# Designed miniproteins, single chains, continued (5), part 68

Each design is a single chain, and the fold is of that chain. pLDDT is the mean over its residues in the fold that is shown.

## One batch from the design tools (miniprotein)

Design m18497
Fold by ESMFold2-Fast:
Structure m18497 (fold): chain A 91 residues (1-91)
Amino acid sequence: MELIERLKEVADQLVENAQDPEKVKELIEELKRLVDEVLENAEPEEAIEALEYALDKVSEAAERATDEETKLDLAMLQIYLASQIVALKNE
């Protein structure tokens, strides 16, 4: 599904741009939008795989980030993604 591929692409871009606070904020907003679309349109197993991929990439981006506000934004995104994965696995 092109939607899942786009979500993975945005997650990869978070890692590549982890040291650019302005770009990270833009990519976080896009990733959250794509997550909502995946949760609505994808099969649960596909959604879980996509969100686990994104969580791994967001974790990697947080390790590469140098700006403290960016690190916090990425940490909050990790919590958000982890909570969505748990919700999907318990339904």
Scores: mean pLDDT 86

Design m18498
Fold by ESMFold2-Fast:
Order: C-alpha cells, then structure tokens, then sequence
Structure m18498 (fold): chain A 60 residues (1-60)
C-alpha cells in the first residue's frame, strides 16, 4: 500500500542518515544531502534505495 511504501521510504532515509553519521560525515554535509533528497520526488521505495546507494558510493 501507499502507506507501507511511504513508511519504508522514511525508514530507508533514516538508515542512510545513520550510516553517514557513523562513517564520520559532518552534520552540515548530512543536512545538505538530506535536504536535496527531500526535494526529489521518488516514485517508489526501490527508486529511493537506488539513489541512496549511488549517494553512499559517492560519499563513502
């Protein structure tokens, strides 16, 4: 359902932010990346996951 998909997307974002913080990425950089992601309209959790994987590869 749309509600389940939205919850999954929020969980993916929270896990992503936690991984960046654990890796030593600055709070300023995390906030910048998070704001950029929030401005992007993702059609699905799968699309968001792919975007997060690419971003992690660039930052870590």
Amino acid sequence: SSAEEHAQMMELLAEFVAELREAGVSDEEIERVENELRKTAFASAEELRAALERRKAELL
Scores: mean pLDDT 79

Design m18499
Fold by ESMFold2-Fast:
Structure m18499 (fold): chain A 75 residues (1-75)
Amino acid sequence: SSEYEEELKNALEERKKVLIEEGKKLGKEKEMKELAEKLEKLLLEGADPEEIAEVIQKIRKLLGEDVSVAKLTEK
């Protein structure tokens, strides 16, 4: 239903804000924002898991070695 889509969108928006803040701390705000927006779009469109994983890997690389993967995914 559209209600489920709205709940998903809200959860993705909250995650995007967290990722952008982490990006700001690393001096990678712009790159992180672009990747977070792409991830949100792919998740809302129901894209292939492989494509979603590719974006998540790019976000992980930007965040560096000390950031939990749990911050990059939602389920």
Scores: mean pLDDT 71

Design m18500
Fold by ESMFold2-Fast:
Structure m18500 (fold): chain A 72 residues (1-72)
Amino acid sequence: NRDMLIQMIEQALKLAGEEPPEDLSSLSLEEQLELFERALRRAVEKGAISEEEAEALLRIARDLVEEIRKEE
């Protein structure tokens, strides 16, 4: 579900202290996943989440991307 991926990206950006871009929903799946990875790395650097939590969230996001990709 793309909506779930968007929500996860918004939460990761918030943890990183960044605002979500206005065009977030119009980005490609690859761009959305890259943004999520970047936001998670920043959140870990900021101490908002652990590396283990970031790994778990990234795995969930990758699974969601594969599901969305098969539906598009």
Scores: mean pLDDT 81

Design m18501
Fold by ESMFold2-Fast:
Structure m18501 (fold): chain A 80 residues (1-80)
Amino acid sequence: SKIEKLKELFREEAEKRLKETPEEKREELEREIELTEGVMDVVIAVGKVMNDPEFAEELLIDLIAKTFGVKKEEIIEKIE
């Protein structure tokens, strides 16, 4: 599913960004990642309750793009 692809993409990008981030800035990035993961879990749960996976997919794309400072189109390209 696209949700599983988005979760995997977030995990891979988070791991990559942490490895490339200087030690002094890692704690800030780790906090942003943890917060984003929590919000993603809520969005996925809401999508399930609403029986609207597209709603969850759109919000996850927006959230991931904002968290990593990339364009939504880049996220969409990677999951299609």
Scores: mean pLDDT 82

Design m18502
Fold by ESMFold2-Fast:
Structure m18502 (fold): chain A 90 residues (1-90)
Amino acid sequence: MREAALRYLLRVLDSLEKTALERGMDEVARQAREVKRLAEEAYKAGASPQVLLEAQRLVQEGGLAAINGDFEKALRYLEEAKRLLEEAIK
């Protein structure tokens, strides 16, 4: 279950990074890569499936914001996902 949650989170992060690069949103793509790194570290630290699924929800909302051209909203969702995953590493 935890591995499946991580795989799903990584897939939505890969999708967001691709969308951001295609739209010239370099900072969104950079933050998506950082969240991907933190997701793998949180998983290794024992993060619950619930934490990984909430991070996935935030990343999915960020992806929708990026598709709609809302750069600042996409960054805010990625920042929220980053904070959630950083807390799970501790």
Scores: mean pLDDT 86

Design m18503
Fold by ESMFold2-Fast:
Order: structure tokens, then sequence, then C-alpha cells
Structure m18503 (fold): chain A 76 residues (1-76)
């Protein structure tokens, strides 16, 4: 459940306005999720997307969402 924990921490960082920490944690969760459950991968994609949106980077948001979907599909 490591990816899900990192995704949760990324969401908390985004909530407190720490965009840099949120992006860092989301990227870390995405990398770890390659070895973990699809649920974690999907969560990471959603958080990565949110983080990208928070910093105004639509491309980063799209990449986060796409990565999460890819990891979820691969684990199915």
Amino acid sequence: MEGAELARRAAEAARRGDAEEAVRLAAEAAARAESFEAGAGAGVGAVGGAAGLAVGDRELAARGAARGAELAAEAA
C-alpha cells in the first residue's frame, strides 16, 4: 500500500498549498506503484493530475492521469 500512502501525502501537501512537495510525492508514488496494486496506480494518477492542475500545468496533469490509468490496466 506504499503508492496509496504517498498519493495521500501528496494530496495533503497540495491541500496546504505546498505544490512542490505535492508534485514530488505524486511522482514518487507513481514510480513505486509500478510494483503495487492497480488501485494505488489509479490513485497516483488522480493525485498527479490534481497536483499538475494546482500548479497550472495541464501537460503534467494529463501525464499523471495517463500514467495512473496505464498502471491500473497493467495490473488487471
Scores: mean pLDDT 59

Design m18504
Fold by ESMFold2-Fast:
Structure m18504 (fold): chain A 79 residues (1-79)
Amino acid sequence: SAEEIKKLEEQAIEQMKSLLRKYKNDELLETLDRLVKEGKSFGEIAAELIKREDDQELRDELTQIYLDYVRKVNEIKKG
């Protein structure tokens, strides 16, 4: 349902925020908050954060959060 997808999106955004706080990446945290306030889709937000990140480990973790979100959304759409 749309409600389940919205909850998954909110959960994925919170996971990304927690990860960026752990890495003390204030620039990407500000970018994430700005894009959320601008009403960007989670896909657009994830793509922008991943594109801007030069730290391979952080990039991989952001990518994993996004791929887990996509997988869960596809499972809901299949049912």
Scores: mean pLDDT 85

Design m18505
Fold by ESMFold2-Fast:
Structure m18505 (fold): chain A 69 residues (1-69)
Amino acid sequence: VDEAEVLLALGSMYFALGKIAESKGDKETALEYYEKAVELFREALRLDPDNPVAREMLKEAEEQIEKLK
């Protein structure tokens, strides 16, 4: 198991939890999950800088955070 792949999977899980919290109107919980996803995607990119999936997921998570501010 590749550490970068594990971090990407965990980040994707937190991103999904953020979407679920947002759908319930829980903005604060959604922001917390999206921020955790950003941290995990950034760490995945640190280990694999050329990963296009991690780069795109990071961008999407950051856009969700800006939308909720």
Scores: mean pLDDT 85

Design m18506
Fold by ESMFold2-Fast:
Structure m18506 (fold): chain A 68 residues (1-68)
Amino acid sequence: RLEAGLAAADAYIDEKVARGEITPEQAAFIRELLRDLERTLVEKTQEAAKHGLAPQLAEASRRLFAAI
């Protein structure tokens, strides 16, 4: 689920800030990009759902993101 994935991403970013590997400003920027990505994914998922293809888009997206 997107919410679970975003929560994991937030935890990862918080760990990197705590370790001093990135600044709070860099963390805020990455979070902004992730929120924009979430918005786009929600919109495309809703469009796929209109055609009964939401599960197929979700699986294809998982495979695509695992490859990059």
Scores: mean pLDDT 79

Design m18507
Fold by ESMFold2-Fast:
Structure m18507 (fold): chain A 83 residues (1-83)
Amino acid sequence: SEAEKYYELGLKYFEEGKYEKALEYYAKAIVLIENKPEKSREEIELLAEMYENMGKVYEKLGKLEEAKEYYEKAEKLKKENGL
């Protein structure tokens, strides 16, 4: 899917230490899944993973409050979906 392609680009930029670009592509992927009216379990799992990786990017950028927010989003999504 388009979301998976953006997520893979974000992961690549994160591995390259290009954290602002990783943030941009993770955000694009997240928006595509969040805006789906219905989500599969796989899409919910992917969304939780993307939230966790957003937290990691914000940590690398020194944005600790934003990092905390995304880690909390990931944990909440996992808890609400039995993950």
Scores: mean pLDDT 88

Design m18508
Fold by ESMFold2-Fast:
Structure m18508 (fold): chain A 74 residues (1-74)
Amino acid sequence: SKEELVKEIEKLLEELKKVIVEYMRKQGFSEEEIQKAEKHIEQLKEKAKTWSEELLKKGLEIAKEDLKKLKELL
């Protein structure tokens, strides 16, 4: 269902946020810059609720691949 896809993408974006924050902190970004990045990801989570089921499925595929690739950088 669309509701299940929204929950799955929200979970993936939350995981992606944690990995990005860890990577940014490791690279020496400021806490202010990290907070700005977190805010942008939270805004994307809200936007994802407005996507069609087709876009949610595509977004899930992209987010899964991006998460995998980013984890390899840690």
Scores: mean pLDDT 85

Design m18509
Fold by ESMFold2-Fast:
Structure m18509 (fold): chain A 69 residues (1-69)
Amino acid sequence: MEELMEQAVKAAYEYTRAKLAGDKEKAEEAKKKMQEALGKLAPVASPEQQRELQEKMAKAAAEAAKEAE
């Protein structure tokens, strides 16, 4: 479970970074990885774990955005 959460967080970071860089191919790949990890987590993650994941993903996206500036 933690591994899938880490994959989703990394994918969110890569997606945001690629999107800000205008790299459509990299953004699409990161989006697919994020959706796959979230899909696998959805049936097994509690609402608490889903909230924790969303917070971590949001922080990763914010860091990617700061790095782009």
Scores: mean pLDDT 79

Design m18510
Fold by ESMFold2-Fast:
Structure m18510 (fold): chain A 43 residues (1-43)
Amino acid sequence: HMEEIKKKGEEVRKLLDEARRNYGKDPEKATELIKKANEVALE
């Protein structure tokens, strides 16, 4: 249970981290990455 949540959290974390990196450079890409992170989190 907890281990599965942590693995999904790492995937979400990577997507959000990349979104943050793109926030000032490419806000559209950042938004798409945030959407993907949310979809992974809902799994």
Scores: mean pLDDT 77

Design m18511
Fold by ESMFold2-Fast:
Structure m18511 (fold): chain A 61 residues (1-61)
Amino acid sequence: ADAERSAAASVAAAEAGDATAAGTAGYQNPLMGGNREAGRRASEAAAKGDAAAHAEAGVQG
């Protein structure tokens, strides 16, 4: 159950990566200089989700 939730979260994070990538590009714009920390936290969460799914897949085959 926890492994399945982690894998599902990783898939959701990967799908959200498209929107997150667009948001990150916006943050690089000087006019968007705010919320740099929020963008970083979102990217970190997505990366952790992806890493968890990789570990789960490696264990369960």
Scores: mean pLDDT 48

Design m18513
Fold by ESMFold2-Fast:
Structure m18513 (fold): chain A 64 residues (1-64)
Amino acid sequence: MKEIKLELEIVESFLRMFEWLEKKYGELDEKMKELKEKLEKEREELKRKLLELGEEETVEEIER
């Protein structure tokens, strides 16, 4: 459980960094866009796993 929470926090941090880069440079490089899409998919999968474990509060906390 703690490992999934940590993975979600890490993914969210990377996605925030990518949003910052997109705002600074206008458009992400193709490779960065692909990585962002992959991380967004991983985020949704991790959220789903936490919800299945009854950890709705944890998902909400990390998304804040």
Scores: mean pLDDT 74

Design m18514
Fold by ESMFold2-Fast:
Structure m18514 (fold): chain A 61 residues (1-61)
Amino acid sequence: AAERAAEAYLEAKNLYDSLPERDPRAEEALTRGVELLVQGRYEEALEYFERALALLREKLA
């Protein structure tokens, strides 16, 4: 859980940083995920990072 949440965070952050325009929804999901990760709520953090990834991938399509 912890390793997977950290991996998803890095994927979402790298994709987020690669985009010229910031998506507020993706930023909010990423921020919430980090808060949960710091609290040890790894499964919930993973869900938010996956939401951020989905939003960022939509922007690339």
Scores: mean pLDDT 78

Design m18515
Fold by ESMFold2-Fast:
Structure m18515 (fold): chain A 70 residues (1-70)
Amino acid sequence: SAMEKAKEEAFRAAGEAQRALQAALESGLSPEVAAEVERLAREAQEAIDAKDYEKAAELARELVALLRSV
């Protein structure tokens, strides 16, 4: 189903975000980047809680892109 595919993508993207966050923490985060990471992580969690897995996956990918840019 579309919901199951979106859920799989959301959890895959979340896994990538966790790995990217671990690498960024080892390098150190600026306060500005840390604030944006917290905002995106909160919005992604809200999307998961709402079962909006497509939005959660998009937010997780944005988080990965941000973390890879630092």
Scores: mean pLDDT 80

Design m18516
Fold by ESMFold2-Fast:
Structure m18516 (fold): chain A 88 residues (1-88)
Amino acid sequence: TQQVGDSLSTAYTHMSDFVRDIQNGDISSALSHGVSAESSLSTAIDLDPSISSRMNQAIDNVRRGIGDINSGRQGISIVQSLYQQVRS
């Protein structure tokens, strides 16, 4: 539905911003966008449960990326994988 597409588009935008902010060293902005991406992906699952397996993997990867940043590991590889997964 259009609502699912809108939620995925919002998640894509926040993931794009998350990746960009990490690459630029803006950790505070990256964390904010990561949380927003997770929220938008959860909304998409609620609207279309058939995508839940793929989107739950994306959510788990965002959460891992956020955890890596908070632990000082930056999570770059996880974030890049996430970006490709949502973009596809």
Scores: mean pLDDT 72

Design m18517
Fold by ESMFold2-Fast:
Structure m18517 (fold): chain A 58 residues (1-58)
Amino acid sequence: SFDAEKANELGRKAREAIKKGDYETAIKYLEELIENAKDQPVIQKVGEKELKKVKEMA
């Protein structure tokens, strides 16, 4: 059920968006990553923590 390649791509796109200051796009990719990782507690927790930080900047 967990797609590691998709998760890696979503994480990469989120990081690129953050580097560009495009926080709305970063939020979108982080939310997709968290949904993809719903059965992966460590990845989900890290994603949710990053999402909260980005939402504070948006």
Scores: mean pLDDT 80

Design m18519
Fold by ESMFold2-Fast:
Structure m18519 (fold): chain A 68 residues (1-68)
Amino acid sequence: MSEKEKLIEEAEKLKEEIEKNPNLSEEQKRRAIEGIDRLIKDLEEGKISVEEARLYLEIMRQELKKIK
């Protein structure tokens, strides 16, 4: 449960960073935020594991780093 809460918090932080990133297109921002929101809901409902959610967030962060 604590790991899930931590990942949700990290996902929310990542959404804020995505919204503030001027190097991302509006389409990229919307898709990324939608993906993160879906991930959070699936994680909260137990449809996805904490480990899988962590992997997806890591991939998202790597994508942001490459775009920046």
Scores: mean pLDDT 78

Design m18520
Fold by ESMFold2-Fast:
Structure m18520 (fold): chain A 71 residues (1-71)
Amino acid sequence: PVGDLLRQSGDDIVREAEKLYQQGGSSQTLRDYSTRLRDLADQAERVGDTDLSTRMRKQSDYFDKLADKLS
């Protein structure tokens, strides 16, 4: 189902962003991942997966804050 695919995509994006952050990723790279997570959250909300949407928005905010610290 679409919700399972969105969840997998979100988990993959978060895992990639965490690895890049740990390896000294740039502020812009983290903002790009944050944008992808927000887009995924919007898609999750449209299909009625409010739990996934909320989780992805929190992860997006988290990476935006990390990007701010690197700026």
Scores: mean pLDDT 82

Design m18521
Fold by ESMFold2-Fast:
Structure m18521 (fold): chain A 79 residues (1-79)
Amino acid sequence: SEIEELIREAERLVEEAARALAEGKYEEAIRLAEEAIEAARRAAELAREAGDREAELEAEVLEGLAGIVLGVAKLLLEK
């Protein structure tokens, strides 16, 4: 489904953002994390409309993880 595809996309982007962060590629980590947030938010919206609470929760968790990576990358880029 579109929801499952967006969740897989968000998961991949979170993993790529975390890897970029670990490698000191802060600008790349920011970009990937922002893309992950967008995919996760879209998945959560569609899951909510479909009444799929499990998918909505999974998407919200992915948005939160991407938000953490984004925040850390921005903090480290400022230093």
Scores: mean pLDDT 89

Design m18522
Fold by ESMFold2-Fast:
Structure m18522 (fold): chain A 95 residues (1-95)
Amino acid sequence: DLAEQLERIQRARERGAAAVAVGTAHVGRVEGKSDEEIIRLTAEALMTEVDADEELARRLAEAALEVIRERNLPRVISADELEALADEVLARVHR
């Protein structure tokens, strides 16, 4: 069903975007948070905000942190750039 496929794609993109946004917020806060702590906090937010299960939330959080570090976030980004970063996170999770 095309409608079901489009809904799955939309939900995946929402999860990827949420992972980038939440992960970036934790990286940008002043504190010596470890990468493990940032991943945990991001995964917890994803489980609450976008109904991701624990395994998926953790993989999204890990992939998002890698992308955030590589792209020198936090900084102001466009909506188009956020979508591109979300797609990159999803590609890393499903490799």
Scores: mean pLDDT 78

Design m18523
Fold by ESMFold2-Fast:
Structure m18523 (fold): chain A 58 residues (1-58)
Amino acid sequence: MSSEELHELMVRGAEAAKAAASKGEEAKRLAQEFEDAIRKGDYERARELIDRLEALAK
């Protein structure tokens, strides 16, 4: 993954977490798992967590 792609992924994750913030503990856990996935270089997992955060925000 390029630095630009990583930046876009992180921005998307932050927006998804912010949108889901009102949903409580589940949103916080998903956001923390997203940060852990990015730190570990598990970008497929990070994308899955963004999808879950977006679904939770609906």
Scores: mean pLDDT 79

Design m18524
Fold by ESMFold2-Fast:
Structure m18524 (fold): chain A 91 residues (1-91)
Amino acid sequence: LEAEARRVEEAGRRAAEVLREAGRERDDPALVEAGERVEELAREAAEALRAGDRRKAAALITAAVLVAIGAGLDSDDERAFEAAKALARAG
């Protein structure tokens, strides 16, 4: 589970960096906020995995994916959809 937790945490950090960078480049605060939320949800998912709560981790990863998808739809930014796919693969 620790290896899975680290993978989710790293995927969350990378996705958050992509979203925050896109938000700063485009002067779009919604993308920056989505990045912050994705990182928070991925961190909580990693903590749930370390605690052995796979169901809670799956729910949190799903929430992070939906945040990234929502940001992509609202900002019309392909990078957000790529971040969502990466998060889904990590979980």
Scores: mean pLDDT 85

Design m18525
Fold by ESMFold2-Fast:
Structure m18525 (fold): chain A 77 residues (1-77)
Amino acid sequence: SKEELALAYDNLGNVYFNQKKYDEAIEAYKQALELNPSFASARNNLISVLEYLAKEDPSYKPQLEEAKRQLQELQAA
């Protein structure tokens, strides 16, 4: 199912994050959210990674703002 595949991508993102492969982790979490936009685990993981990276590299801020905007829209629905 899409939900099972989304969980697999969230788990893959966690593996990449633990390996400090942050851009690969971001892409895996985004794939999980494309398959399941309401997937709280993948959303929280994406935001946390982007907040961590944005502290030292401002180039991640637009992706962080977009992820937070999507979360706000989901929570407002």
Scores: mean pLDDT 87

Design m18526
Fold by ESMFold2-Fast:
Structure m18526 (fold): chain A 57 residues (1-57)
Amino acid sequence: GDFESRYAVEMARGLGKEIGPEVQELADKAEEAYRKGDHTETMNLASEAVKKARELL
């Protein structure tokens, strides 16, 4: 739902700020999807941001 998507975007943005531009790009795409109301795409992109952050740690 909206709450889960918003929370996912905020987590992804935090990871992007900490890890770097590769994660930030995915976080920016997740925020764009959220603003368009595409919750499925938002969750998918936020999940990719978390996966990318884990690979870079």
Scores: mean pLDDT 82

Design m18527
Fold by ESMFold2-Fast:
Structure m18527 (fold): chain A 62 residues (1-62)
Amino acid sequence: MEELVKRADELVKKAREAEKQGNYKEASELFREAADLYRQAGHPEVADALREKAEELEKKSQ
């Protein structure tokens, strides 16, 4: 569980870097992957927030 949170946090950092570079599609995918890991770790509230962030970035990539 703790390892899943650590991996998810690393994905969030990568997603933020992709977002800063304007790579919204990559950022969206990284946030979705992080959300899935947080959900598996038992943090559905964090997972939902990250999924919403991913959906917003996906709209920008279109």
Scores: mean pLDDT 83

Design m18528
Fold by ESMFold2-Fast:
Structure m18528 (fold): chain A 56 residues (1-56)
Amino acid sequence: SDELREQMNAALEAGDVEKLAEIGKEAKKKGDTSLANTAARALEIMGHTEVAKEIR
């Protein structure tokens, strides 16, 4: 979804871990595997590997 992608870009710029996790989970529910993987990777780079595993 374009709206989810825009929200993810904003969350990435802000370093908002909670919002990234929320967006990643929503993308997974909608079947947007590409967006979910992007959110999970960002969370892993930020050191939140357990949260990232929930999205993958």
Scores: mean pLDDT 82

Design m18529
Fold by ESMFold2-Fast:
Structure m18529 (fold): chain A 63 residues (1-63)
Amino acid sequence: IDEELLRELARKLSETEELAEKVFREALAIARGFEKVIGPVTKEDLENAVRFAKGIVEFDERV
């Protein structure tokens, strides 16, 4: 997993560093899950992991 790229993608979708860190942690867990099921992850897979993670984090912040 390209953790540096994943962190950059999380920052692009986040208004604060704190939000970016939360999104990165969730996205990393999701991307590692993809790697175990599908094999080597692509940049597109990392982008999808970040989008999904942002949705989860935003939902948790709302509740």
Scores: mean pLDDT 75

Design m18530
Fold by ESMFold2-Fast:
Structure m18530 (fold): chain A 108 residues (1-108)
Amino acid sequence: SALAARKERIIAELEGRRETMLALMRMYKVPEELIRRWEEVLSELIAAVRSLPDTEEGLAKAEELLRLVTAGHTALVDAYINRASREEVIKIVEENIERLEAAIEALR
């Protein structure tokens, strides 16, 4: 269905953002335990998206989850452009984890 195809595109976008965000986190030498926690939360988020029904309501929820990941990615890119400190990047990652965890919990 068109809705199923749209969900698969959202999942592909999330997977692509995963790779780029991990590269940025490692470049900034974010602690490995924090990177692992972020990876675990993103994997749970992608699993949640896959479990959403192929309905307009399900897609709206999937798009909101993608929006939160995209906001975190944008914050990391902005930090890179502005030569932010490692401490500022760590804070961005921690805040993104909290927002993603809260959004996943809200689906339950």
Scores: mean pLDDT 90

Design m18531
Fold by ESMFold2-Fast:
Structure m18531 (fold): chain A 75 residues (1-75)
Amino acid sequence: MEELIAELEELKARSTDPEVQAFLDHAIALLRALEELGLPKETRKAVLDGIVDELSQYLTPEEVERVRAVAEREA
């Protein structure tokens, strides 16, 4: 999870769009909550898939694939 959070924090730092920054803040908070709560693998995977799907509206296909690859390792 730490690797995925770091990737999202880097994307936030590089973004100039307040909407993208707000979404990334929300996503990072959700990922931290998932680590603390010890939720089932199915629930964690669903949240990660949702984050990647939403990011596809703001990022290039190549950036989305990079985030997806990290998310699959963290699931």
Scores: mean pLDDT 76

Design m18532
Fold by ESMFold2-Fast:
Structure m18532 (fold): chain A 69 residues (1-69)
Amino acid sequence: MEEGRKLLEQALEAYRKGLEHYKNGDIEKAIKYFEEAIELFKQAIDLGLTSAEPFLKYVEELLEKLKKE
């Protein structure tokens, strides 16, 4: 339970860093941080934090849109 929460916090931190780079126009770094967030959300879900599933889907959809351009 504690490990899953830590992974969720790390995923949210990676997502926040991705947003900061996206806001600054650094799309390559934004993509890297969003990919990191996705992996951390997947690990949290694997540990039973299914509440992370909507966040995972949201970041995956955002990443797909960024890679399309």
Scores: mean pLDDT 82

Design m18533
Fold by ESMFold2-Fast:
Structure m18533 (fold): chain A 60 residues (1-60)
Amino acid sequence: MIEERIGFIEAAAEVARRRGDDELASELERIAEEMRRHRDDEELVRRLFEEAVRLLEEAE
């Protein structure tokens, strides 16, 4: 579950990077790294994932 969510955010960051959206890519990369560091904190991981999804929605 958590690993799949981190993978999703990392993939989204890679797509943003290819599109030249370096700011979005960097933000998503930071979120994914923070999720990886705090895997045992379900509440924090959930909030970080929600933040990443919001950033992706705003970028559209």
Scores: mean pLDDT 82

Design m18534
Fold by ESMFold2-Fast:
Structure m18534 (fold): chain A 64 residues (1-64)
Amino acid sequence: MKKAEELFEKYANEDGYISREEFIEAMKELGGSEKLAQNIFDKYANEEGKISKEEFIEAVEKYF
């Protein structure tokens, strides 16, 4: 969704990924709780503890 892409661009680091802290803040901006954000992050994050653009969009579409 367009909203998910805008949030990704706002919070993504220079490497093109979102860290846990940025992800929690993005989810809170969507009206989610910190607990919900943490649970979603743990499900979608890669082995480096980051979320790609594709995973972020999927998470936002599923939960918001």
Scores: mean pLDDT 79

